# Designed miniproteins, single chains, continued (2), part 58

Each design is a single chain, and the fold is of that chain. pLDDT is the mean over its residues in the fold that is shown.

## One batch from the design tools (miniprotein)

Design m6001
Fold by ESMFold2-Fast:
Structure m6001 (fold): chain A 96 residues (1-96)
Amino acid sequence: MKKEVEAELRAGDTITLEVPEPGKYKVTVEVLSDAKAPVRVVVSHNGRQVAEPLTLYPGQKAEAEFEVPEPGTLSVTVFAPDPSDRVKVKVKVEKL
């Protein structure tokens, strides 16, 4: 499996991706926006956090590896310091 999504989000918005199979996965998150403050990214599977929260500055990219015990929904939620701020992110999920 390899899925890639680019989206412009408001603070607290979530990108959802279907994970069809159990196994090890890698999520890559890149912040594409001209935001001047760091953003916090939380990755969850079926409502459970699967990695430590990521802190990313504009133009930065971070990766996290995690294990999925069952099929379900991966959620990537982005938080910005200003709730009116918009953050453009690129999310890639890949099965290892």
Scores: mean pLDDT 75

Design m6002
Fold by ESMFold2-Fast:
Structure m6002 (fold): chain A 100 residues (1-100)
Amino acid sequence: SREQELLEGLLQDLEDLLERLRSLPENPSDEEKQRAVEDLEILIDLIKNVLKHTKNKEVQQLLEEVIEQLRQAKDLVEAGDLEGAIALIQEAIEKVRKLI
């Protein structure tokens, strides 16, 4: 279905983001943190767009939870807690996988 294709695309985007965060140094620069924050903001906006096009209430609820986890991950990146941010993104990935 179109919804499944959108969720599979979202899963790939989340996996790509996770790999980029894992490739950052232990003490990332302010520029590296800002790029990660921008990547998270872009992904949140993409999820918001998917949310506008789904009619499935369970998918809507789960995507809203994923948005909240990514917002929390953004705050953790800004605070320099990359391990915490990575953990939240991994949880978001598992939530999206359950919908596919």
Scores: mean pLDDT 85

Design m6003
Fold by ESMFold2-Fast:
Structure m6003 (fold): chain A 88 residues (1-88)
Amino acid sequence: DLEEKRALIDKAIEELPKVLEEALADPSLTEEERARIEKVYRLHLAALEGRVEEARALLDELAAEFGMSPETVAAARAAIDELAAIRA
């Protein structure tokens, strides 16, 4: 239940730096592409750590950048809130 979900979140946080390193290993990436990958990484880390305000701010920036629908943004915000509740 909650303990299992928290353990999975902790494992995801441990693996995130490796995922970021692998994503940034492509030498053909532009500085703009690298900045986007880093922002997505920061969003995931903030959400997994229960930093709701930071995660929501990063989501809003990415949503504006990619033209995400209001429905998609609402679903992502709900996911951020759910992760924060698990971390409580």
Scores: mean pLDDT 81

Design m6004
Fold by ESMFold2-Fast:
Structure m6004 (fold): chain A 72 residues (1-72)
Amino acid sequence: EEETVELEVELPADPEEARARVRALEEEARRIFEEKKAEGYELASLEVSVTAVNADGSPGEGTLRVVLTFRK
């Protein structure tokens, strides 16, 4: 038995706001992890992707996506 949970948050160009959103997503992921662990699932895979770079290489607005795959 396998279950996938996708979490996504938009990252603003402001570093402090971006960090706050990343922390909120991390707490949500931790909550989901503990919930699934209590149900007997094990974390099988964790994928993180960020698509937030301006043409000059500086951090810009974008998206952070986290995909958690659990198995029994």
Scores: mean pLDDT 75

Design m6005
Fold by ESMFold2-Fast:
Structure m6005 (fold): chain A 71 residues (1-71)
Amino acid sequence: RRARREELMERILAAEERETGRRLTAEELARRISEMLTHAVDVAIELEREYRDAPDEEYLRIAEERAREAA
């Protein structure tokens, strides 16, 4: 068995280590994932409500703005 969280964790750790040469602490990684997940859910609900029939570009623009706000 391989949990989705474990896969995401490995990808994030590998990317960060490759770019900065520094290994993230478990606490830092957990916080980052938690923030992204919480915000992603809120963004998804809002986009589904407001931009149900909108083109993909509009969804991406709002999603990017909200993700930046959460970061």
Scores: mean pLDDT 62

Design m6006
Fold by ESMFold2-Fast:
Structure m6006 (fold): chain A 93 residues (1-93)
Amino acid sequence: MVSPEALERAVELYRRAVEAARAGDAEAAVEALRELLALEDPIARSLGATMFAFALATLPAERQEAVLAAARASGDAEVERVAEMALGLAKAL
């Protein structure tokens, strides 16, 4: 049910968000995540956001905290929720 175009865009945005987070560019990571969460296709959105949360959970705590701080500063409740999910996953790993 997911469109190939929406899935391709979700993967692109997921990769951008993860690379930005790994580089310490929390604002760029949040921007890519916001674009991902704005996708029309709910399946592509959910898959991309979930993949980002798992990837962020495997990064160092300082990178996770930086993304969460930027997400909170963005005022976007959906972006903040995904970042909080990643920190919760990191504690379970």
Scores: mean pLDDT 83

Design m6007
Fold by ESMFold2-Fast:
Structure m6007 (fold): chain A 87 residues (1-87)
Amino acid sequence: MLDPDAWVEYRIEGALDEPVKRGEVRATLSDDPELSELVREFAERLKKILDEAIKEGLTVEQVNDRIGEVADEYRRRLAELEAKRAA
């Protein structure tokens, strides 16, 4: 069914201002261990937030707020890694 990793990848793509293709992202991940580690960290953080939110009884809106903040942070880090690679 829904794969958290695939969903996180879709959210990361959606948070980027650039049109990034899924295949291109995966190619970068396999070639760039720093980027791969960042994506894995994001997925783990997201799962932890969701679990904690369920325990706290947060609304979908509140959960989306926290997810959005984490996605924005990872979007910035992805841009930083990309710039570092281009430098």
Scores: mean pLDDT 62

Design m6008
Fold by ESMFold2-Fast:
Structure m6008 (fold): chain A 75 residues (1-75)
Amino acid sequence: SPMAELEARVEAALREAEAIAAEIRAHADDAELVARLRAELVARLGEVLAALDELGAEELKAAFQRRVEEIGGAV
């Protein structure tokens, strides 16, 4: 199912985002590494948002954006 595959992709992306956010916090004094990790996070989240938009998965997109905002508030 395209929706089941998309839901799995969203959960994988959120897990990756949490890992990147944790790495940013662990290296907060390394400005170059933090900038690189933030850019990587933005790029990965953008790819998932584009896929959600293409499939018209509005409820899943809203849930994803809420969790991303929670993760972003920690970095």
Scores: mean pLDDT 80

Design m6009
Fold by ESMFold2-Fast:
Structure m6009 (fold): chain A 91 residues (1-91)
Amino acid sequence: MRPSIAIIAGDEELLEIARRVAEEKGFEVAAAALASAPEEELRAVIEAGEHGAIGVGVDDDGKVLVSAYAKDPELVPELFEVAKAIKEAVS
């Protein structure tokens, strides 16, 4: 019913914002982690996201970077709209 995704963020503040925006857009956040987490944890988090995953970070210039990975091709447009909304919320 609700699409279920994983979120990986560069820091705790970005993680909280991304999670809130995704949930407000009607996505369920099945799992979340910081990008600094061990590879095994990151893999488990991504695997828990049934429909995909979203990554959020900030580069050395303070530019917000958001990536989206869709496991369900039918949800690609909705997932990228959520990624865009997260980028706008954290920028």
Scores: mean pLDDT 80

Design m6010
Fold by ESMFold2-Fast:
Structure m6010 (fold): chain A 71 residues (1-71)
Amino acid sequence: VTIVREAAPMEVTDVSGKTAEEIRALAEEARERMRAEGYTGVAVTASVPADPSAPAEHGRLSVAGSREVAL
């Protein structure tokens, strides 16, 4: 059997002004959404402030999904 990787387009979201908790919640939501759509290889990368009560001055949330398809 031949397995081919199918990748979803990478989503990049500006999370400047969001707290660490808000960024973490968005990352979890994006991960669950990708898995619900059938993507099993989900990578979420986020810049999270060290102070959980302070908003991020600059931040990006990147979400990438992949799926293995048997041929």
Scores: mean pLDDT 69

Design m6011
Fold by ESMFold2-Fast:
Structure m6011 (fold): chain A 64 residues (1-64)
Amino acid sequence: EAGKLAAEVAERLGPLVRQARAEIDATHPDLPGEERAGLLGERVAPAAFEVSDLTWKALELGKA
């Protein structure tokens, strides 16, 4: 079964990635792609961690 959480994760991270990318492009347009990817990762990491924790909590709830 496709996890509805996987879809929620993608839906939550998608807008955040888009927003972070737009901000990086606006403030650092001349940065090399690899460094821009690093900044994007740093911007998204807190949200990815939060979403990962939410995923684990939902799995625990499902076990109940």
Scores: mean pLDDT 66

Design m6012
Fold by ESMFold2-Fast:
Structure m6012 (fold): chain A 70 residues (1-70)
Amino acid sequence: DDLLQQNRQLRQQISQSSPSVQQQAAQAEEEEGERLTPTADWPPAEQEAAIRAALERLNQRYQQLLEQEK
C-alpha cells in the first residue's frame, strides 16, 4: 500500500521536525479524521476509498509542511 508507506515515511520526517510542524501535522490529522466521521456508516469498500483519499490529502499536506520548514 503505497499511500500507507508514504504516510509512515512522512510521519517519521514530521517527528524529526520542529514542534510547530508537528502541531500543524496533528491538526491536519484531526481535520481528516473529522471528514471521515460521516462515512462510518458507509459500506466497507466506500469507507476504504474515503480513507485512501484522506491519506493522499494528508500525505500532500505533510510534504507541504516539510517543504515550508526549510
Scores: mean pLDDT 76

Design m6013
Fold by ESMFold2-Fast:
Structure m6013 (fold): chain A 57 residues (1-57)
Amino acid sequence: GAAAAEALKRQVLADTKAAMDKYAPSGDTEKAFAEAQAIADRYRPGLVAAGDRPAPP
């Protein structure tokens, strides 16, 4: 339901921020980008299943 989708969105934002904060002092944008992509890939199926996004055509 909508509450599950919102919880997943908040978790994605929190995890992405943590990844950015982790790599910001070193300036390692490649690792920060890779970790952000992994976070997005991890949560994408859950967001679709929760009804936040339509399934791809």
Scores: mean pLDDT 74

Design m6014
Fold by ESMFold2-Fast:
Parts: sequence; C-alpha cells; structure tokens
Structure m6014 (fold): chain A 91 residues (1-91)
Amino acid sequence: MAQRAIELARQAKKALEQGDYKKALELARQATDLLIESALRLEPLVGTGYALRAIGLLLDFERAIEKGDYKAALKTLEEMIELAREIERRL
C-alpha cells in the first residue's frame, strides 16, 4: 500500500513538472488516501499522527497549486514520498 502511494506521488510530481495541475492534484489525493490506509495499520497513536500528517501535506499541496506556487507544491509531493517511506519502514 505505501509502495503504491510512493508511485502515485511520483506520478503526481511528473504531472506537476509537465504543467498538468489537475492530474497532479488527483494523483496526490489518491496517494494521500493510500497513506491514510497504510497509517491506520500502525498502532493507533502512531497511525493517527501519520494520517494527520498525510492530510496536512495534501492541504498544503492544494493551497500551493491554488496560489501557483509550484515549487512549494513539488516540495510537498517530495515530503509525501518520504512520509510513505517512513510508514513502509514501520509496517
């Protein structure tokens, strides 16, 4: 699950680099859903923390896209990939 989230976040990064902001946003939402699902398989307190971080990163990504701050959006996708790796190491 976390591995699929990494793949989706990488696809979102590629879409963002190509100027396809709608596709990047859709892929980031899908990655976030999988991150939340993976986080909920951890101990409740740890899993809740990761799920909230995933939601926060998606909100930061959406705001960056709305403001045209594509560098901030790219950074947020990279942080989503790192979060997915951290969750994967704990599963």
Scores: mean pLDDT 83

Design m6015
Fold by ESMFold2-Fast:
Structure m6015 (fold): chain A 100 residues (1-100)
Amino acid sequence: SVEELLENAKFLIEHAKEVLENNPSIPKEVQEKLIKKLDEILDLMENDENHVEKIKKLAEETKKEVENDPRLSETDKEAIKSLLDELIEQAEKIEKAKEE
């Protein structure tokens, strides 16, 4: 169900925010930037299910920004990109469920 997928996506975003906030190896400026992006994605999810394509694009763009940020260690980049990949997968599941 679309509702269950949205609930799962919201929990994943909140979990990702908590992981970012509690990781002392990630600079505060980078934490704030990524949390802001996650908040934008959450807002899109809460306001319109038709924004799934925009959510996916925003997550992909954030993933590229993470990959190209010289302040992040390879380990932190891998962890953050993994969280973003889970979010993208969840958005794709919402899109597929909406077609049914």
Scores: mean pLDDT 77

Design m6016
Fold by ESMFold2-Fast:
Structure m6016 (fold): chain A 65 residues (1-65)
Amino acid sequence: MEEYEKLLDELVDLAIRYRQATNLDEQEKLRKEIQKIFEKLKKYASTEEIVQDFAARLAAREAAA
């Protein structure tokens, strides 16, 4: 469970960085890192659960900013 939450935090951080990236090489690197984290998350939960948890965590992070 702790590993799943850490991976969700990493996914949110990467998604925010991807949105802010202006360099194509950086965007490509971040996209690949996002894909790797997503594949790791699939070991712990279904795609639907991951998407819901990600959305909730992203919303909480954005509200705190």
Scores: mean pLDDT 80

Design m6017
Fold by ESMFold2-Fast:
Order: structure tokens, then sequence, then C-alpha cells
Structure m6017 (fold): chain A 76 residues (1-76)
């Protein structure tokens, strides 16, 4: 299973590689939207009165969803 740190690194590398590619304005906008939604989601999880384990689990779900969406955008 990928670690939380590995998921963050994969997302970072994917975004950097995408920015080096010839992307449409729509693809760039979709990538920005995914980044903004991920940031907002992580901030919302941090602000909740949850255990550290629950916060890490929710953060993992958000990162996995963001990675999936980024891969789908880049394959379009």
Amino acid sequence: MPSLEELVERIRKLILEALESDLSPEQRQQIRQVQEELQAGLEAVHDQNLSDEEKLAKARELLEEALKRLEEILRS
C-alpha cells in the first residue's frame, strides 16, 4: 500500500509532469480545481474534532480521489 507521503509525492510529480506537457486551457483549469478542492478538503478535516487516526484516514481518501481525478484529466 502506498504511504500518505508516497501519495503526496505522486500527486506532486504528476502535476509537475502535466505542467511540462502541452495541456489545453480546460485541462489546466480542471487540475487547478482538483488542487483547490483537495486543499479545502484537507483543511476541513484538520478543523474537525476527530482522532489523529480518523484525520489520517480521511486525508488518505482525499489524496487518493485527487490522484484518480488528475490521472483521468491527463488521459482525456
Scores: mean pLDDT 79

Design m6018
Fold by ESMFold2-Fast:
Structure m6018 (fold): chain A 74 residues (1-74)
Amino acid sequence: MELSEEEQRRLLNELLRRALQAARDLAEGKMSLAEYEAVMAEIRAEAERRLPPELAAKFNAGLDVLLAALRQTV
């Protein structure tokens, strides 16, 4: 469960890229809202499983802000 700081940054970047791709696919009509919510739940679960609790909480809070902003602009 212990990741180096570099491994934590790589994982954060990977999870963020996946989240942004899902948001793009939703915006382009390539993904339903239900499919998007499922993908986001999987990303959050992976963050909680693989990252230290503090970093997972920050990542998930950041996603909540990003998703709220995205919903407000649609």
Scores: mean pLDDT 77

Design m6019
Fold by ESMFold2-Fast:
Structure m6019 (fold): chain A 104 residues (1-104)
Amino acid sequence: MSKFTAETVLKTLGKESATMIGMSYYQMGLDYAKKGDFQKARFYSDMSVEMFEVSGEPSLGYYGRGMVYQQLGDFQSAIDAFQKSLSYNPNNQRARDQLAQLRA
């Protein structure tokens, strides 16, 4: 997904709608991850991140990406995503908890 599409959503539907669409894409990413469909899980996770970035919530977008990769068993990509989430919001306790569990 391109950032241009997410920016168009923000411009036409507003921040709250961009956040809700980001949550919907995150849920699709998780659903495909549970099915082992890596390509679709990644695609919807990328769309979710771009929606959260344009809505001003990048920490939530990267946290969601971490959860999707963790469901796929790609623990290194999950760690990288949770670290990125914390780089935007160091107070994201959920991302910290996930990193602690993955590093144990």
Scores: mean pLDDT 83

Design m6020
Fold by ESMFold2-Fast:
Structure m6020 (fold): chain A 69 residues (1-69)
Amino acid sequence: GVKSDGPSVAGYPEEAAVFLFRERGRLDLVASKSPAELLAMVRAEYAEQLKRKEEQRKLKEEEEKKKEG
């Protein structure tokens, strides 16, 4: 499209993770961990959510297969 959500900042992911923890009031984590570690923590949290979604999808697909055969 003509309008896009193009990237504005190259270091956005690390800065976004630091900002997130700052906004949560977790200054202790910001002080003790690097921006890369904070980003890794955010990714780990997101990965847990994705795991649940995949398991749910597999269960539904198995049920669909049983109906067909």
Scores: mean pLDDT 69

Design m6021
Fold by ESMFold2-Fast:
Structure m6021 (fold): chain A 67 residues (1-67)
Amino acid sequence: SSAEITRQIAREFAEQVDRIVEDAIAAARSLTPAQLEEARARLRAGRASSDDVAAVLGAAELAQRAR
């Protein structure tokens, strides 16, 4: 049924998003607080690498989970 197909797609998409989020958290955990602030500064200046973006997003997710 279309509902079963939609649930399967949603589950696979959620699993991919969870993997991306956990990879971003790992990137954030690999940096010092000073390196994270440098990554945030590059992001604000429009000069962020993909690694900088991942680390900043992972740090934001960790901060939200700590609330």
Scores: mean pLDDT 86

Design m6022
Fold by ESMFold2-Fast:
Structure m6022 (fold): chain A 95 residues (1-95)
Amino acid sequence: SMAREKMLEAVAKEEGVSPEEIRERIREARAAITTPVQAQQLDLSLQALTYLTLGDKEKAAEVLIKMIDLQLKLQQSEENEKLAKELKEEIRKEV
């Protein structure tokens, strides 16, 4: 889309690289994804950058807040997985 191309050009200018290099970095980031949540984080990042490029600060802020909420959810899930593992080990010691 034209909006995505404008975003790639704007990010490339800020980073001091070509738009094609930014496109390649996005491909590499997408290839490194191992969970659905990481895919959502990447898509939200690209959406936020696109809104910022278009000057839609309110929509950019909404997307950034969603990214923060998603990051907090990931952190809580990792802490919950560790806690569940520790609880299972304690149960195994007591039976």
Scores: mean pLDDT 76

Design m6023
Fold by ESMFold2-Fast:
Structure m6023 (fold): chain A 91 residues (1-91)
Amino acid sequence: VQEKIKELLLKLADELFALADRVPDEITAGVIRIEGAVEKAIADTATPEKLKKDLPGMIASYEKMLSSPDPVIREAAGLKLKTYKEIEKLL
């Protein structure tokens, strides 16, 4: 379970870095790149117990981000939701 969670979070980080690389706005690209780095850090430190506790709040937060007027923020939120809902199935 731990190894699969790490795999999913590293894949999410790579997807966020790829999104940042194709965003023309440098500030938005920088924010998404930081988010990718955060997901990579979580991949190395997250435990199934901690994620099981934190997941409902994380999913709710990312669902709220889907209401953003910024299409890039919506795309990033969608990538996060897809990944964290897959993690939820493993817990």
Scores: mean pLDDT 81

Design m6024
Fold by ESMFold2-Fast:
Structure m6024 (fold): chain A 70 residues (1-70)
Amino acid sequence: MRWSAEQAERLLAAARLLDHDGDGRVPAAAVQAVMDARGLPLSEEELAFARSLAVDGRVDYRRFVAEMTA
């Protein structure tokens, strides 16, 4: 799975707005909804990966982006 820098920046910007707790995590469903609204829907594999990083249903979005751009 490989994302462009543009896709990574868009996710990071959106996730920061949704990260009201400041813990670096957002709900996996919120990530999907934001990416879908931006015309960048996550694949089933990308969603499964995001869920695998989830703790209490919340994804470490910085780690998710780092793995997607690696």
Scores: mean pLDDT 72

Design m6025
Fold by ESMFold2-Fast:
Parts: structure tokens; sequence; C-alpha cells
Structure m6025 (fold): chain A 78 residues (1-78)
């Protein structure tokens, strides 16, 4: 299921971002975008954006919560 795969990638990105693994989070985010839009993003560019968010504990927590919320919505459609 496309929705099940989307939920998996969003949770993978959330877990990686929560752990401070920006490269793993970027890789999951790139695969998610490819799955839902067909667009191939640059992992290094995505990692650069996520590094700024990951450096701020409040922004990181907000981003993780948003990704987990989106994953739950995708899972409900799976």
Amino acid sequence: SKFAEAARLLREAAAALAAGDVEAAARAAVEFEKLVSGEELDVEEAAAELRRVAADPALRAAAVARLEGLAAQAEEKA
C-alpha cells in the first residue's frame, strides 16, 4: 500500500530526526517525496535544511510531532 509505505517513511524520518541523525532523516524524507510526488530531491540539500531544525530542540520536537501526525494520517488510509 502506498499509504502504508508513506507512513513507514514518515515514522523513519521522525525517529531519525529525534535521534539527531540528520542524514537518515533526509534520506527518508527524499524517499517520501519521491513516493508521493515523483520528485527526486537532493539528499545533501534536504540534510542542510534539517540540520538547522535539528539544532533547535523546540523546532526539532515540533517537526518530529508533525511527521508522526502525518504518518498516523497515512496509516489510517492504508
Scores: mean pLDDT 84

Design m6026
Fold by ESMFold2-Fast:
Structure m6026 (fold): chain A 86 residues (1-86)
Amino acid sequence: LKEKIIEYVAKAEYYKYIGDEEKAKEYYDKAVELVKKLNDDDFTDKGYPTTPELQAEYYRILAELFEEAGDYELAKEYYEKAEKLL
């Protein structure tokens, strides 16, 4: 799932950059759906960054995804989670 989230984020950013707002939203929505399937155990999997700084960076990426998908409430929640780790 983590690799798929990164792939969809990259595609969403690419389409946003070239001005294809419909495709950008489609990939942001796909990334958000995968993010909502993550739980606390996914952050403890081997190979995942475990430092507070890296976890905060990940939460900021998730918050940005939620914001682009139009879910400002979840975006705010994840920005606050990132801030509490720093």
Scores: mean pLDDT 70

Design m6027
Fold by ESMFold2-Fast:
Parts: C-alpha cells; structure tokens; sequence
Structure m6027 (fold): chain A 93 residues (1-93)
C-alpha cells in the first residue's frame, strides 16, 4: 500500500532525526525538503548541515532496508541485505 509506505517512511525519518539528536530547526528543514520538495530547505541542509544530513539519510536507508528484509519480496530482501552491508562499511570509515 503506497499510503502506508509513505506514512512508514515519514515515521522512520522522524525516528532517525530523534536518534541522531537533530535540533528542531534542522528537523523542520528535513521534513520540508523530503515531503514538500522545498528546494531552499534542501540547499540549507547541504550548506549548513551536510554531515548531519548524510547521517540522517544513512539511518533512514538502514531502517527502510530492515523493513524490506522483514516484509519485502525475495528480490527486495536480497537487495536490502546487500545495502545494509554497504552501510556498515561506510559507517566503519
């Protein structure tokens, strides 16, 4: 269900922002950039919080991959497992 997937993605993003201790202003910019296609918010994140933005994206991608491993089809599960391995390698650097 596309609507359920969208709601899940929004919740996963909010959880990632909470886990990483992102401040309220940066959180607002992430939500606007992701769900409102706010170009100015995206540019602010790239210029002001690039490393924090990278960490949030990796955390969301990790959570999406974990969801797909549990509920996805065979191909999605395979791709998600391979992606998690790559995230772990990137985090080690």
Amino acid sequence: DDEELRKLLEELLKEALDKLGVDEETREKFLRATFESDKEAAEWLAETAAEEARQVVLEVERRVAEYLIKYGDEEQQKDAREYLAKIEELEAK
Scores: mean pLDDT 77

Design m6028
Fold by ESMFold2-Fast:
Structure m6028 (fold): chain A 67 residues (1-67)
Amino acid sequence: SRAEEAVAQIERREKEEGEYLLEHKEELVKKLREEGRASEDSEKLFEEADQLENTANAYEKREEAEK
């Protein structure tokens, strides 16, 4: 059904994003913080870095609980 297909697509996207964040979180967060230091809008970039790190950490905790 359309609902089952939509749920499967969301789950696949969440898994792909979570795996990418787990693998690359340190590099992505570092890059955002470096851009923040050089940017006129440093607060926004630091907030994005913090949100990315929090999202990655939440996914990491979920992965750890499933093991």
Scores: mean pLDDT 70

Design m6029
Fold by ESMFold2-Fast:
Structure m6029 (fold): chain A 104 residues (1-104)
Amino acid sequence: SDQEMEQLAKSIRKLTEQIIELAKQAGVSDEVIEELKRTVEEAIEEIKKTKNIKIAILFMLHMVGLNAWLLAMLRGGRVDPKEAEERIREFIKGVKELIEEMKK
């Protein structure tokens, strides 16, 4: 339903704000953070066009995984800005691949 899709989009955006805060704490560059923000918003718009709740849920679960990974790094006391940036870049790449699959 359109209501369920909008609720998932709001949840994804809230999770994105949390990820950005953790990424900043991990020393990730503003350029990578801005690319993450743009890529997630593009993914949300494409997911809405598909009206496929399953794709939205799977995307949200991948976001939860990235959030958990960043949180584990920060709480583990071994913060590596380069490793954090590489993990976020790999996430961005995967999201871009998902966007292209949704357009087919």
Scores: mean pLDDT 86

Design m6030
Fold by ESMFold2-Fast:
Structure m6030 (fold): chain A 59 residues (1-59)
Amino acid sequence: SEAEEAILALLADPNATPNDVMRALAAAGLSPAQAARVLRAAGKDVTPEQAGGALATVG
């Protein structure tokens, strides 16, 4: 999806913070499991529970 492409581009941006990425994931309406999958595809080692906790903080 276009939202996933935008998030992957943000994950490749050296100026983006983890918080910026989490806000983008929350804005895209991704579930914790979907957010964890996108992050893992970008080489981040996160669980769905960790992604869910971060999304709850920024959403």
Scores: mean pLDDT 73

Design m6031
Fold by ESMFold2-Fast:
Structure m6031 (fold): chain A 64 residues (1-64)
Amino acid sequence: SQAQLDALVAAVKNALVDLGYSEEEANRIAERVRQRLLENPPADDATLPEHVARVFREVLAEEK
């Protein structure tokens, strides 16, 4: 659902801020995660947390 996606993306942003990223960088990375999920959504909403975690790891690796 949109609400679940919004909550998970917010959690990604909060995790990035806790890791020392600036608010601007955290927002940028979190929006990249959201965009990637919208381009290739999970098979069903029950797997959304696992898909968010996977996409987050992929996007974060690209921020080398």
Scores: mean pLDDT 78

Design m6032
Fold by ESMFold2-Fast:
Structure m6032 (fold): chain A 108 residues (1-108)
Amino acid sequence: SKINEIILKMMEEIEKTTDEAEREKILEETKREVTIEVIKRAEDLSEETKEELIEKLKKGEITPEEVAEKLREMGRLKTALEIDIALALADMAAEVAKLARKAKEKKA
């Protein structure tokens, strides 16, 4: 899965740093990337809607969370749920990567 590849790359990048600001930046960029991949695969969205949302995400004009909310308001519940799940996975994976870093530091 492309989403799994994006999340694994994020985990490697977070584990390499102890800077919380850099970790937050990595997580936010990862959330944007996984949201774009969910939108690209969405069967319940028109190509025009996909292009609009992806462009706004890339420009920072809309957040992943705001995209999910907009899709809920449009009745696109399946894609909104898939975004919510991808964002939750990113948050959980980031925490796991932080714990892995702390465990390695205690052994050094």
Scores: mean pLDDT 88

Design m6033
Fold by ESMFold2-Fast:
Parts: structure tokens; sequence; C-alpha cells
Structure m6033 (fold): chain A 80 residues (1-80)
């Protein structure tokens, strides 16, 4: 359904951001621990969404909150 499709797009976006942060950690090894914490937050968020999709409990509010959290994580990364 549309909601599950939106979840797949959000998960794909998270995976792309994790890949970018891993690249940034390689470019700035002195900040690798800080980038790893943000990667861990994104992995947790992805796992939460995937779990809700699998359980059939995903809501539009879950998608909106996930996008908000992703923006907050990316803002932290930009400040590193």
Amino acid sequence: AQLEFDADVVIAFIDIQIAILKLDAKRHPEKAEEYQKLIDELNKLRDEIESKVAAGTLTQEDIDEALKKIREILKKADSL
C-alpha cells in the first residue's frame, strides 16, 4: 500500500545517509566515533520502521516522526 511504499522510501533514504556518514567518518577519522553514534541512531530508526512494517502497525505519524528524527540527525552531522 502507499504507507508501506513511503516506509520503503524512508528506509532507502536512511541507508543512503548511513553510507554518506561512513564516507565522512573515513575522511575525518578524528570524528569517527561521533559519526558512528549518528549511524547507530539511523540504524535504530530503520529497525524500528522495519519492525512496524513487519507487524502491520505502521502509521503516518510514524513516518512523519521518522523524517523529523532523520532531519535532526543530519543537522547534528552537519555540525561536526
Scores: mean pLDDT 87

Design m6034
Fold by ESMFold2-Fast:
Structure m6034 (fold): chain A 58 residues (1-58)
Amino acid sequence: EEELDEKVRRYADEWVAIAPPEYQDELRAWLDEALANPDSPLYKELRRIVENEEKVKK
């Protein structure tokens, strides 16, 4: 059972995993900061992306 917020975190983890190693630490820190601030425009955009991906995934 994954709530939308948990799905967003999961997608973020996957994005970090496919990023070049040189940027993984910076991307992780940036995403962690965004996930800690749900009022951030970045977090709202991540939620929209994840919702659209879920629709495409069947």
Scores: mean pLDDT 74

Design m6035
Fold by ESMFold2-Fast:
Structure m6035 (fold): chain A 74 residues (1-74)
Amino acid sequence: LSEKEKAVAKALDTIISNIDPSSPEAKELKEIREKIRKGELSIEEVIERLRELAETSTDEGVRTYLLVMIHELE
C-alpha cells in the first residue's frame, strides 16, 4: 500500500472508533478500509463512497468526519 492509502486506512479506523460500531456507517467504513488494504479500491473510488455515505447519513458528527476526510483526499 502507498503511504497515502495507509494514512486513509488509519483515518477510517479513527472515525469508526468515534461512531457507533453497530451503525450502517461503521459497517460501510470498515468495508471501505478492508478494500483499501487489499488494493481493491482506488482513492477516487474511496472518495465517491465517502460522498455517498455523507449524503445518506443524518448524523451531523459522521457527516463532518466524512467531509473532512474527503477534503484531505482531494
Scores: mean pLDDT 78

